Designed miniproteins, single chains, continued (3). Designs and how they scored, part 64

Each design is a single chain, and the fold is of that chain. pLDDT is the mean over its residues in the fold that is shown.

## One batch from the design tools (miniprotein)

Design m10345
Fold by ESMFold2-Fast:
Structure m10345 (fold): chain A 108 residues (1-108)
Amino acid sequence: EIEELKKKAEEYVEKAREYIEKMAELVPEYREELEELAKRFEEAVKKGDVEEARKAKEELERTARKAVAAAAKKDAGKGIQAAEYLKKAEEYLDKAIEALEKAQALEE
């Protein structure tokens, strides 16, 4: 079950990255920074480092909110779409951390 939870966490990271990529398509100027932070989150989850994953998530969400604001300044529709992608990414980032925390609790 621990391995199943770790696999679920990695699956959620993959889903979060899909939405981060969709958001980056709307704000290419933030693409490199968003991908770097998403990779940092992925590596933290793979290593089972809950604290690093939480820190990476907070930095990613902060940068993503700036990207959403930048999109909205160019086009209100793009801002709304970017915000929707961010909401989905945040849901999967939270699920990944939750799965990782459950795995860690079972390891005692």
Scores: mean pLDDT 86

Design m10346
Fold by ESMFold2-Fast:
Structure m10346 (fold): chain A 56 residues (1-56)
Amino acid sequence: MEGTQAAARGDGEAAARAAVEAGGEKGLISSMAYQEAARNGDAAGAGAGAHEAYLL
């Protein structure tokens, strides 16, 4: 997943976008949570969200 590479580089916004796409396949709730983390959190927070989506 592209989000994995972005998360490794600390590019939280790009990682969060890829995570939202992956989360959408698994459920809307996951996608919404990652989008909110990307919007309201900083780049590090968005990167953490991408890591969670990768594990899903």
Scores: mean pLDDT 53

Design m10347
Fold by ESMFold2-Fast:
Structure m10347 (fold): chain A 100 residues (1-100)
Amino acid sequence: MDAEKLELYHKIVLEAFREVKVPQEILDLLEAGDYAGAYALLEEYFEANMDEKQKLEFAKKFLEALKKKLEEELKKGKFPEFVKEMLKKLEKELEELKKL
């Protein structure tokens, strides 16, 4: 993956997490490019604050927010094939979660 596609992916992920209102400390790590630290803190946050039903509801909201941001980027026309592939994978994940 080239650096610009990776940057776009990280931007979309950050914007989706902002929409689902994760703690600011997690957003700060994502903005700093510390994805490993951000995901570790997110896992701790879920274990401390969410039951299995709440985790599932959060996952659905996050994936729906991510889909919305991907559709917005697709309209801008930057890396359309890359964005379309991400959307296809995301739609499959959303359908699987809806079955639960």
Scores: mean pLDDT 79

Design m10348
Fold by ESMFold2-Fast:
Structure m10348 (fold): chain A 98 residues (1-98)
Amino acid sequence: SYVEKGKKALEEGDYEKALEYYKKAVEEDPTEENYGLLGIAAVKNGDKELAREYAEKALESGTSTGALMAMETYIKLGDKKGAAKAFDVFVEQTKKFL
């Protein structure tokens, strides 16, 4: 799958190739997990604007997974406000299962 190819590229330090594969993964299956993976790869590739865009898409999913991945991206960007917002969404989503 494109997700597996993206993870392998990321492990090999080929962040540009990882971005290409994760973009294809999002096109094939637009899930919060794939949005989150693209955001993380974008930060590692130095593409801060793309990273913020996909962190926001992951967070808009309203899922605990999307919020957690968005939070990781915001932390790596040094975006304290974005990280705090993602944490609040994560807490609210986990409360639904408590």
Scores: mean pLDDT 85

Design m10349
Fold by ESMFold2-Fast:
Structure m10349 (fold): chain A 58 residues (1-58)
Amino acid sequence: SKEELRKRVEELVARVSTVDPELAAALRRHFDALLEQGELTEELVDRYERHVDALVAR
């Protein structure tokens, strides 16, 4: 599950980097911090995925 969350985060950051590389770098740092603190959850990743879908969809 932790490795699955990490993979989802990597895919998310990769998608953001296609439209905003600086935001992608900031998101990567944020997710790395959440992972180290044990605070990264599936619910949180789902929320970010929805925001990224809105950002990248057009």
Scores: mean pLDDT 80

Design m10350
Fold by ESMFold2-Fast:
Structure m10350 (fold): chain A 110 residues (1-110)
Amino acid sequence: SEKEKFLELVKELFRTVMDPNATVEEILEAIKKLIDYAKKLSPELQEGAFNAIHAALSLVAERLPRDEAIRLAEGVIEYLKEYSKDPKYKEVAEKLIERVQALIDRLRAE
């Protein structure tokens, strides 16, 4: 059931990202839910959850105005900074922060 709940949250995230009526706030809430649930997952599934978040942000960057995509990505980084304060999750959270920051830097350069 834990793996099923994880897959359900990933599907909810991508459904929200693909919905043209979804707000930045709704997408951020879906990402936060998956980050929070990642605490209950094995290290391998935590990596999978954070890969799904990065993929979702990359898709959002294609459909949202650039400034809104950057604000969403910055919101994700701020949430992950709180998550990284726990030594148990620091490495995986910092790795995702670095990847999301690279996406922001690329969007700002365009």
Scores: mean pLDDT 84

Design m10352
Fold by ESMFold2-Fast:
Structure m10352 (fold): chain A 66 residues (1-66)
Amino acid sequence: SKERARQYLKKAEEALKQGNKEEAQKYLERAIENLPQQYRDALLRMKEGGVSLEDLILAGRHLLSQ
């Protein structure tokens, strides 16, 4: 669900602020699993293009604000 994806993105952002990149990555992956297919595909393309973990989290939040 979109709401669950928002929760995981928030947790990913907080983990990054704490310097916990491993936890941030896990939460981002959980967020992607809970996104609609079109948003999931967009974020996966960004990830394959080498976009940073921080920017992927920001992109996910932006997609969910639409």
Scores: mean pLDDT 83

Design m10353
Fold by ESMFold2-Fast:
Structure m10353 (fold): chain A 73 residues (1-73)
Amino acid sequence: MLSKRQLEAIVRASLSVMTLATFDSERAREVLERVSELLNEAVRAAEEGDDERAEELAEEAERLRREFLEEEK
């Protein structure tokens, strides 16, 4: 079963994807693709039991989403 940290990271990541999907721009598509890649890697790391790696990847995805939102405001 996923740890509480892993579950929180996945929830944050899901919210990030939903937020990015509301933007209709080429930049949003590029960021969404990179975020999705990092989230897929995070899920894989969690499945392998590497909780630390999974959290780092999810945090990187959140950082990219945050940078994009700052650009679009």
Scores: mean pLDDT 71

Design m10354
Fold by ESMFold2-Fast:
Structure m10354 (fold): chain A 55 residues (1-55)
Amino acid sequence: SEREAAIGEVLARFQKEVDRVAEEAKKNGWSREELFAKAFEIARKAQDEVDALRA
């Protein structure tokens, strides 16, 4: 369905963003706190998009 395809796309982009942020954190020497804060923001945005698609 359109909804399933859209949710799949959100999850695929989430996975890529998490991988990118982890690489960036390693390369730039981010603190654990900064990495967790950024990961939390990305996860929350993805969850909000999925919830909106399910509404």
Scores: mean pLDDT 83

Design m10355
Fold by ESMFold2-Fast:
Structure m10355 (fold): chain A 89 residues (1-89)
Amino acid sequence: MSVDEILEKAKKELEKDPNNAEAWLKLGMAYALKGEFEKAIEYFEKALELEPKNRVLQVSALAGAEVATRLTGDTTVLDAVQKKIKELE
């Protein structure tokens, strides 16, 4: 599935429900893969803030950030996601 397809789908999900944490997580992943790390961090943080006790969402955010790290070679997004999860404890 292309990054642009993930982006389009996530945007449509947010038009229906702006509190859809999974859709914010998908946006974060898509922007991280595009190298737009500032936007990626904002969207991952938004997802985690919407459901701070959702362990599945936290694991998914970490997995998404790890995939972005492997594809880009940059840990900025992964480091930010890990920090945000600790701040929400």
Scores: mean pLDDT 82

Design m10356
Fold by ESMFold2-Fast:
Structure m10356 (fold): chain A 68 residues (1-68)
Amino acid sequence: MAAEESAERAQRIADALRRVLAGEMSYEEAAEEAGVPPELIRRAVEALRRRRENPETGLPGYSWNEPA
């Protein structure tokens, strides 16, 4: 069923996002691997990077030295 393939695709997307975050793949390569548009990978990576840069624990510290 297509629904089952969607679940597997979600796993491939997650794996591809991890590789992009690790600097092993470009957005285009990750998108091809996951079978989704590169823009979707790019937006997901940007969201994940924002969370990584400003985790709940690091919220007060990360942008501290940057003039607003």
Scores: mean pLDDT 66

Design m10357
Fold by ESMFold2-Fast:
Structure m10357 (fold): chain A 85 residues (1-85)
Amino acid sequence: ALEEARKYLDEAVKAAEAGDYEKAREYAIKAAEALIKAGDKDPIENTALLFALMAMAQDMYFDGAEEEAKEVEEAVIEAIKAIDA
């Protein structure tokens, strides 16, 4: 489950670097969902992945992908609530 979250985060970052914010949003949401599915098994790794997703959302927002950034941010907030991190 954490390996799936890392894989989806990697795909999201690659898409964002390519300017494909729709694809970045899709993979970021999948990463957040994978973190929820994994649960609080590794609090340090969970925190690092959640921080990376939020940082990516912030970068997308300042790059002008405001709608996609908001959806990623909402997914991260729901993941934090769900895993009680």
Scores: mean pLDDT 80

Design m10358
Fold by ESMFold2-Fast:
Structure m10358 (fold): chain A 111 residues (1-111)
Amino acid sequence: PEPVFSAEAIARGAPDAPRVLILTNEELVEEVRRLATPVARELGVTVYLVVAGEGSLPFLLEFVRELQPHTVLAIEGAVPQELIDALRALGYRVHVVSLEELPETLRRAVA
């Protein structure tokens, strides 16, 4: 399949604010955006919402190298294990979270 990759900033905090990367798929991206955006703005943190799938690893690695996220949240069932394993191998903290847990986990990740 052709690699699917897109990245958007759903909230921008101050330059020294924590940077969070949320990984999801095309099916869940709108719901993730709706759940995460209000929390991210309330917390004043920088959050990038990334759609990544099979074959997206090179694009994801380029993006995380530039962003240098403090924490990565991967939506359960929506992200290939290969992407999660690659980020963990590079030393990133990756939390696999359900949609239901996403708002609370985002608050805890930046506390």
Scores: mean pLDDT 86

Design m10359
Fold by ESMFold2-Fast:
Parts: sequence; structure tokens; C-alpha cells
Structure m10359 (fold): chain A 55 residues (1-55)
Amino acid sequence: VREEIERLLAKAEEALEEAEKLKKEGASEFEIDEKEGIAALHRAVAAYLAKKHGL
């Protein structure tokens, strides 16, 4: 469970880093929003698991 939470948080960080790269390259807001949304989803699931398991 702890390893799964860490994995989700790592994926969220990767998505945010990709969003930052896209911003520098002048990509569309749609592409940037997609990456930020993926990061938010991974963080939400990680938080849910942490709360459910008393972490």
C-alpha cells in the first residue's frame, strides 16, 4: 500500500514536469490541462488510499 502511494505520487510529479515542458514549448492549453489533470487524479487516489489505510 505504501509503495503504491509513492508510485502514484511519482507519476503525478512526472505529469507536472511534462506539463511544465509543454508550457515552455508553447503547446496548447488542452495538452497542458490534460497533464495537470492526470497529476491531480493520481494525487487524489494517493490521498484516498492514505486516509483509508490510516497513513
Scores: mean pLDDT 80

Design m10360
Fold by ESMFold2-Fast:
Structure m10360 (fold): chain A 85 residues (1-85)
Amino acid sequence: MTPVEKAIKALKEGKYEEAVKYFEQALAERPDNAVAYTLLGEAYYKLGKYDEAIEAFERALKVDPSNRTAQELLERIREAKAAAA
């Protein structure tokens, strides 16, 4: 399995810290992977690491500005952070 495949499996199993490690490994190999940044942001969100989640989603949008999933999740996490503050 590729690092991205391992990360997605870990994310589905609720192993969010492990998912972060594998997504970071995948992005070290291919830093232009917008999908990997989007899923890294989701893993950080599940860990309650909202600032890191926002940064990951913003990086996904820098790679692919048309990534609707990253745009929608970035809006949702910003709203969640504002509601929690």
Scores: mean pLDDT 82

Design m10361
Fold by ESMFold2-Fast:
Structure m10361 (fold): chain A 64 residues (1-64)
Amino acid sequence: MVDEKELTAALGDMYRGLGNLLASKGKIEEAIEWYEKSAKLYEEAGPEYDEKVEEAREKIKELK
């Protein structure tokens, strides 16, 4: 049985991937939006994903 938190984190990984793709295409504002959504999903997944939240936030900071 897959934990709901694991599924939430997996969705966060997908959104991070979309952010990376958009950033590579120069769509910086859209990339930031997807990284912010990714970070939110990792926060909802729980404290065990705090490192991934920090990574997403650092990526947002680099693009701003």
Scores: mean pLDDT 82

Design m10362
Fold by ESMFold2-Fast:
Structure m10362 (fold): chain A 92 residues (1-92)
Amino acid sequence: SGSEARLRENLLSELEELEKTDPARAIVLLAVLAQKGDPEAAERLERLVKKYGLSESVVKEVEELVKRAFENPEESEKLYKEMVKLVEEELK
């Protein structure tokens, strides 16, 4: 739990900058943390979804890909890239 708490704090700090410079990646990382049950990440994700007008279908697809990445960590990098592309396409 100690190492995970530190990783969480580091990710949340990094996400504040990413929300400004790379919102698609920020949304994906917030979705990962929200799926792990982080309430702060869930609230920030909802704020960005509303800010950028992301569809419920895209949010659900990202959530499904996050679950698949947790079940198949060997594919996590590929799935992460697909999630980012999906969000980037919606932000255009």
Scores: mean pLDDT 79

Design m10363
Fold by ESMFold2-Fast:
Structure m10363 (fold): chain A 66 residues (1-66)
Amino acid sequence: AEAHHARGAALLRAGQPAEAARHYERAIELDPDYGRAWGALAVAYERAGQPEKASEYLRKAGELLN
């Protein structure tokens, strides 16, 4: 899970938000309670031009961080 999150973060910094989102989705598939990955996925979707998905994943991240 963490390895996919780390790769996603590197791709996001490289300006590849769509590819980053796929790695964050894999991290969540392996560990659905990994709130950091939900937040990172929201950022990736916003940068990929998917603000509705970003909003949904950001809400989920907030639930897991409480």
Scores: mean pLDDT 75

Design m10364
Fold by ESMFold2-Fast:
Structure m10364 (fold): chain A 65 residues (1-65)
Amino acid sequence: DKIIKDLREALRKAEETGVLSEEELKKLKEILKAYEENDEERLELLGLSMTEEEADKIALLLVEV
């Protein structure tokens, strides 16, 4: 529950500030959907598809929530 709330808030903030690219926003939306659907396989695949830089940007947004 907390991670889903944090991801929704991070997505909202990213859309408002423009700190994430369109591709990074798409990945964040897919991660949120996978958490909401409890799709463990999709979460693993999404994690592997992200660069370290993309993951760091998302993590920084989450700590600001």
Scores: mean pLDDT 73

Design m10365
Fold by ESMFold2-Fast:
Structure m10365 (fold): chain A 141 residues (1-141)
Amino acid sequence: MKEEREKKKKELAEEALKKIEDAKRLFQTQSDSLIAAAEGASEDNPELAEEMKRLIEEAKRTFEDLAEKAKEAIEKGDFKKAIELVEKMKEKVRELYEEAARLALEAGHEGLAEAIRESKRELEEKLDEVIKLIKEAAEAA
């Protein structure tokens, strides 16, 4: 029935919105941890700590803006735009965490660089789940 398809589309869209909020919370937790680690390194290399903090804060603002726009696109039924916005979020995560890991490694913080790479993988997997749900919602339309 047409009503069953509309219900499934709404349920998938609502799940996608929840997963975006989960991704936002995960990124906030990861960003706060990385800022704390950068500030802890400030006694050894204050310039590196300031640059890492700047990169994280800039990426956080961009990620939050893209997340809100993606949610609006889902709510409006513009699933194509929502997918494009989530893919941009994934690209910003990649750019940030690859640069942050490089800076950590160059500063001799190998453990921090590995933690950053693991955080990148976890957040990318969460964003891929969001993209999958949006695609399924679009197909249910």
Scores: mean pLDDT 83

Design m10366
Fold by ESMFold2-Fast:
Structure m10366 (fold): chain A 62 residues (1-62)
Amino acid sequence: MKIAVVISAKSEEEAKAAEEKAKKAFPDAELIFVYAKTVEEAVEIARRLEEEEGIPSVVVDV
């Protein structure tokens, strides 16, 4: 099962922290990490992935 994690982060370190949390939340899933510049962009990307690919999506803002 695939889950998309769309991360809105200003730095690579913040993005890595978000990735670690996501891996702990979904340890048995195939995670797809997508990076966005803003929370609004992240929400839009997540919605498109869910509608077009049928992939459950989670937005993380750091």
Scores: mean pLDDT 79

Design m10367
Fold by ESMFold2-Fast:
Structure m10367 (fold): chain A 60 residues (1-60)
Amino acid sequence: LAAEVAERVGISREQARRYLEAARTLAEKLGREVALQYLMKESGLSREQAEYVLEAALRL
């Protein structure tokens, strides 16, 4: 999963793993929009890329 996200989004595999973990935790604790804002701010991802990461994280 992390390798596929890294390739699609253009980040390292280690960054993808960290972002997947953070996105899932934040979405579960604080809601989907907070998780999206975190991903966009922390990683510099577009909203579309952040949505992809969040959807992947929620399917774990």
Scores: mean pLDDT 78

Design m10368
Fold by ESMFold2-Fast:
Structure m10368 (fold): chain A 58 residues (1-58)
Amino acid sequence: DLAAQIVEEMLLERGQPELARQARQAIADGDGDAVIDIMDQGGVDQWEYLERVRAALA
């Protein structure tokens, strides 16, 4: 899943490996609310996330 890979990568870049694991699990469980909370807690900007998804799809 591209979205899962990008979220995990961004969290790892910020030095948050535990949040990256939690995000991967939340995505596997289909828990979108948990994914958003994890991104916010990890300091992942949603605009940067969307730009990375857009770039990866090009």
Scores: mean pLDDT 79

Design m10369
Fold by ESMFold2-Fast:
Structure m10369 (fold): chain A 69 residues (1-69)
Amino acid sequence: GKAIALKNLEAALESLKKGDVVAALAGIDEALKFAEGEARELLEKARESLYQGDVEEAERNLEKAIEIL
């Protein structure tokens, strides 16, 4: 549910701040199983940003997803 998604996103954001992109992607992928609507769009955008190496944009989108979940 949303609580599991939120915990995975908080862990993903923390991993990203520590430079662990692999752990951050794993957390985003787990949260995507429970995310819908705008939250899902923000998570897909964060994942795409990480694939492109844009860590700052990924952090912004993760923080927005956490806010609306």
Scores: mean pLDDT 83

Design m10370
Fold by ESMFold2-Fast:
Structure m10370 (fold): chain A 98 residues (1-98)
Amino acid sequence: SLEKELLKRILEAKTAEEINKVLIEFLKEIENEKLPSEELARLIAAALIGIEIATGLEAEEWLRRGTNPPGSTLDEKGLRTLAESGREVRREVEELLK
C-alpha cells in the first residue's frame, strides 16, 4: 500500500530534514492522482506519524544544543517528552512493517 511505502521511506530517513524531504517528495509523486478518501486518509495518518518522528528528532537536536527553539514555549522537559514520543512512535512503526 502507499501508506506502507511512505512509512518505510520515513524509517530509512536519519534526520528531521530527511523526513521532511521524504514527505514533500511523496506528496509530489501523488499530487495528480485522484485517490479514494479512505486511501487519502491513511496517507495523511502516515504523514502525521512522519511529522511526529521528525519533531522528536528536532527536539533531540535542541536538547544537544542546550537551548530552546526560537519562538517556542517548550522547556527542556517538553523537548524530552517530544524526543521520547518520537522514538516510541518510530518503534511502533518498525513493528508494524515487520
Scores: mean pLDDT 83

Design m10371
Fold by ESMFold2-Fast:
Structure m10371 (fold): chain A 62 residues (1-62)
Amino acid sequence: AAPELVLTEPEPSAESYYRLGKLFAAAGDTERAIAYYQQAIALGDPASAVVKEAQANLAKLQ
């Protein structure tokens, strides 16, 4: 376990873009939702759950 090291960075991440994609999809903004899901996939590892969920949600919008 780490003693007192905190790694908290407000950097754009696959998870952040995935959440943005979900928000725009819920709002009916399919074009922006697709763009954010694609960014989540581009930033994330193909084996990650976030990338797989982004791909699944992207497929539902197409």
Scores: mean pLDDT 73

Design m10372
Fold by ESMFold2-Fast:
Structure m10372 (fold): chain A 88 residues (1-88)
Amino acid sequence: DAARGLALLREADALAQQGAAALDAGDYARAAALLEAAADLLEAAVPHAAALARELGVDPEELREGLRRAAEDLRAQAARLAALAAAA
C-alpha cells in the first residue's frame, strides 16, 4: 500500500531528524534510540516498496535495496552512539 509506505517513510524521516537534533545536543542515548526507531520504520516500509516505486516512478528493486541499506546504516550509527552513551 503506497499510502502506508509513504506514511512510514515520513515518520522515519521525522525520527531521523529528531535523532540528529539529539546528537547535536550531545544526547547519545536518545539519538541512538531515535535512529533505531527510524530504521525499524524503514524496514516496515520494505513490503510497500513496489507500490511506492510505481507512484514515485522509480525501480521497485532499487527502492527496496535503498530502504534496506538506509535502515542498516541507521542501525550501525545507532549502535555506535549507544556504545558512546554506555562508555560515559
Scores: mean pLDDT 88

Design m10373
Fold by ESMFold2-Fast:
Structure m10373 (fold): chain A 88 residues (1-88)
Amino acid sequence: SAEQLELLKKAHEYAGKAQEELKKALATKDPKERLEHLKKATEYAQKALEYAKKSGLLSDDELASLEASTQYLAEQAKAEEEEVKALE
């Protein structure tokens, strides 16, 4: 349906934003800047996953892969947050 395709389009747009933020996190040597980019990457990845689920167009395996990737980003952000706290 047109509604499902629009939701999938939003999922792709947020996935792209998550990837750009992750790229910025990997490019910086500043732990605080890296943390901010990882937090944004995680937020965008969560939104991408929500829209992908709502679209109903992805397989269970595709959704599980996206959930695993999103969880990994959240764990990286948490590890970086602990590192930033150690520097304060």
Scores: mean pLDDT 88

Design m10374
Fold by ESMFold2-Fast:
Structure m10374 (fold): chain A 83 residues (1-83)
Amino acid sequence: SVKEKFDKLVKEFEELAKKAKEALKNKDVETAEELVKKMDAIADEINRLAKEHNLDVKKVIEVESTVSLLRMSVWMMKKEKEK
């Protein structure tokens, strides 16, 4: 079902977010950047699916907020390592 696909994508996103946070904690910017890129793709899919089927918009906001914050963290850490 559409809801099962949505729930699976959210769960996959949350697992990637946990790994990205661990990579950032270990200052592994390359791994964190790769994980955030995967999270962006999943977040886009979650948003598209939620809007098309009138699913839980609150969860979409949480997903988008999480990836935006992690992207900013990766950008800041990458900038520090390049200087």
Scores: mean pLDDT 84

Design m10375
Fold by ESMFold2-Fast:
Order: structure tokens, then C-alpha cells, then sequence
Structure m10375 (fold): chain A 79 residues (1-79)
């Protein structure tokens, strides 16, 4: 399930396995983006996790890209 993917991503992140965390988050995002009823804040939270994982991996370009995507969604939601 999506919740299991997010849980696995969080566990991988806590264990310092940022590459694995990215893979689980990407899988969760693909499933969530198929559902038009998914709260956009949930997608923004996953983009924020991707940004943090890429930052830990030293990929500042991707970290900034996903932070910008999360911020854009929150701005559109008035958050």
C-alpha cells in the first residue's frame, strides 16, 4: 500500500539509506498522482522528503527542485 511505501521510506531515511528512501518515495508519488482525490499537501510532504534525501546525498540541484515543487503546492493551497 501507499502507507507501507511511506513507512519504508521513513525507515530507510532514519537508517541513512537515502537512495532507498528516494525509491520508496518515488513509488508512493507515482501511486498518489494517479488519484485525483489525493490531498495536494500529501504530495508536497513527499516532495519535501525527496528534497531532504537528495540533500543528504549531496545532490543539491535535485534537493532544490523538490523543495521548490513542495513550496509551489503549499503556496497554491495558502499554506
Amino acid sequence: SIDELIEKAMEAFENGDYEKAVKYIEQALKELEKDPNVPKESIAQLYEMLAKAYEKMGDEEKANEYRSKAEQIRKELGL
Scores: mean pLDDT 84

Design m10376
Fold by ESMFold2-Fast:
Parts: structure tokens; C-alpha cells; sequence
Structure m10376 (fold): chain A 80 residues (1-80)
């Protein structure tokens, strides 16, 4: 498994956690971090030919979580 691709998956997961914490204080900051997490996870999925199937599955999971979080945060901002 490519160490660089694995680090990108870890970074995307870290950004999801940061987005959850940031949105408690500032919704816009949470939305921005969730978008960054989504972009990093998407980058890993575009490298699918260089990554193990397990790493791609993990990246897909983070992508789905980041996308769901982004939708939830955007809805909360609209309801403010």
C-alpha cells in the first residue's frame, strides 16, 4: 500500500473531526473543513489504480461521511 495515499485518508478523516468541532463554534468554519475533507477523500478515490482495495473502501467511507456532514452543516446554517 502507498504510504502517501494512506496519509491522505488519515488527513481526510482528521478534517472530518475538525469540521465537527469547528461547527460547534462557527458553522462557516465547519462547512469549509467538511469541504476540504471531501476534496481530500475524492483525491484518494482518483488514485484508485495506485491504492489497495481496502484503502479505497476506507476513502469511500470518509467521502460519504464528509458529504453527509457537509449537507447537515449547510442545512443547519440555512435554519439559523
Amino acid sequence: MDEEIRRLVEEARRLVEQAKEAFKKNVDDGIQLAREALEVAERVLKLADKASPETIREAGGVYAEARRLLKELEKKKKDL
Scores: mean pLDDT 80

Design m10377
Fold by ESMFold2-Fast:
Structure m10377 (fold): chain A 88 residues (1-88)
Amino acid sequence: MWSKEEVEERVRIAREEKAALEANREAELASLPEELRPVVAEAMDEVLRLVDEAEEAYERGDYEAAAEALERALRVLAEAGRRVEALL
């Protein structure tokens, strides 16, 4: 698992990426075919939720839980990519 310093850096990056995802969510979804929008929207919402969990865990000093939440977010993104490919 990631070190404390690595978790701190990953949480910082995740916060920045979360802000970008929130700002661009509507435009990104509008650029997609209608049939893909629910899959991508669901994945975006789950990633945002997992980043929130990672931030909360990090703030309480639970670096292990923060790392696990970030790893789950990466798995959600990978799974969403596979689901999109299956619909094409």
Scores: mean pLDDT 79

Design m10378
Fold by ESMFold2-Fast:
Structure m10378 (fold): chain A 83 residues (1-83)
Amino acid sequence: MEEIKKLEELVKKNPNDANAWIQLARLYLEKGDYEKAVEYAEKALKIDPNNPEAYRILSEAYKKLGDEEKANFYQKKADELKK
């Protein structure tokens, strides 16, 4: 996807852009590449550990991968961070 390639170039230039990692994770989730969605969402959380969107992506990706325990854990984290 053209948008994924652009975001991959962005994070190569600025690896501390949590929002770019989140967008990349979401696009891979939409594409069905759940392993990459997890990897990029985890990168975003290392930069911004209080981002509820990253936890939502992790929850959905782990649910698709069949890891129900991790999916439930990350869903709870996302809900707790929403004030």
Scores: mean pLDDT 83

Design m10379
Fold by ESMFold2-Fast:
Structure m10379 (fold): chain A 76 residues (1-76)
Amino acid sequence: ARAHYQQGLALYSQGKLEEAAAEFEKAIAADPDFALAWLYLGIVYHLLGKDEEARAAFERALALDPNLRLAADALA
């Protein structure tokens, strides 16, 4: 889980959004309770124009960790 999450962050920083999404999806497949992976998947989906999928990912991140203010702000 953590290795895919870190790879997703590296790809995101390079602007490789589709590849970043794939790595965050792998992190979530390994650990569905990985709140930060859901948060970054939401950010990447939003940047790809997948607004409904982004919203669902942000809602899941917030449900798993209510202290994720970025997810809460994205839902407001």
Scores: mean pLDDT 80

Design m10380
Fold by ESMFold2-Fast:
Structure m10380 (fold): chain A 64 residues (1-64)
Amino acid sequence: SAEEYLRQAVEALMRGDYEKAVELFEKALEVDPDNRLAHQLLASAYERMGDTEKAREAYARAQA
């Protein structure tokens, strides 16, 4: 479920495993594409990885 993927993604993010967090947030968004929290946290993960362009894109989707 989207909730299960979000929980695992947040745990990966807390561990500093940003690549795994991105994968799990993307899986959450496959189940629930309009999940604003998932888009916001995905943006945060991309910022932590230094991918400014992907972070901006995710923030824009979170505001839609």
Scores: mean pLDDT 84

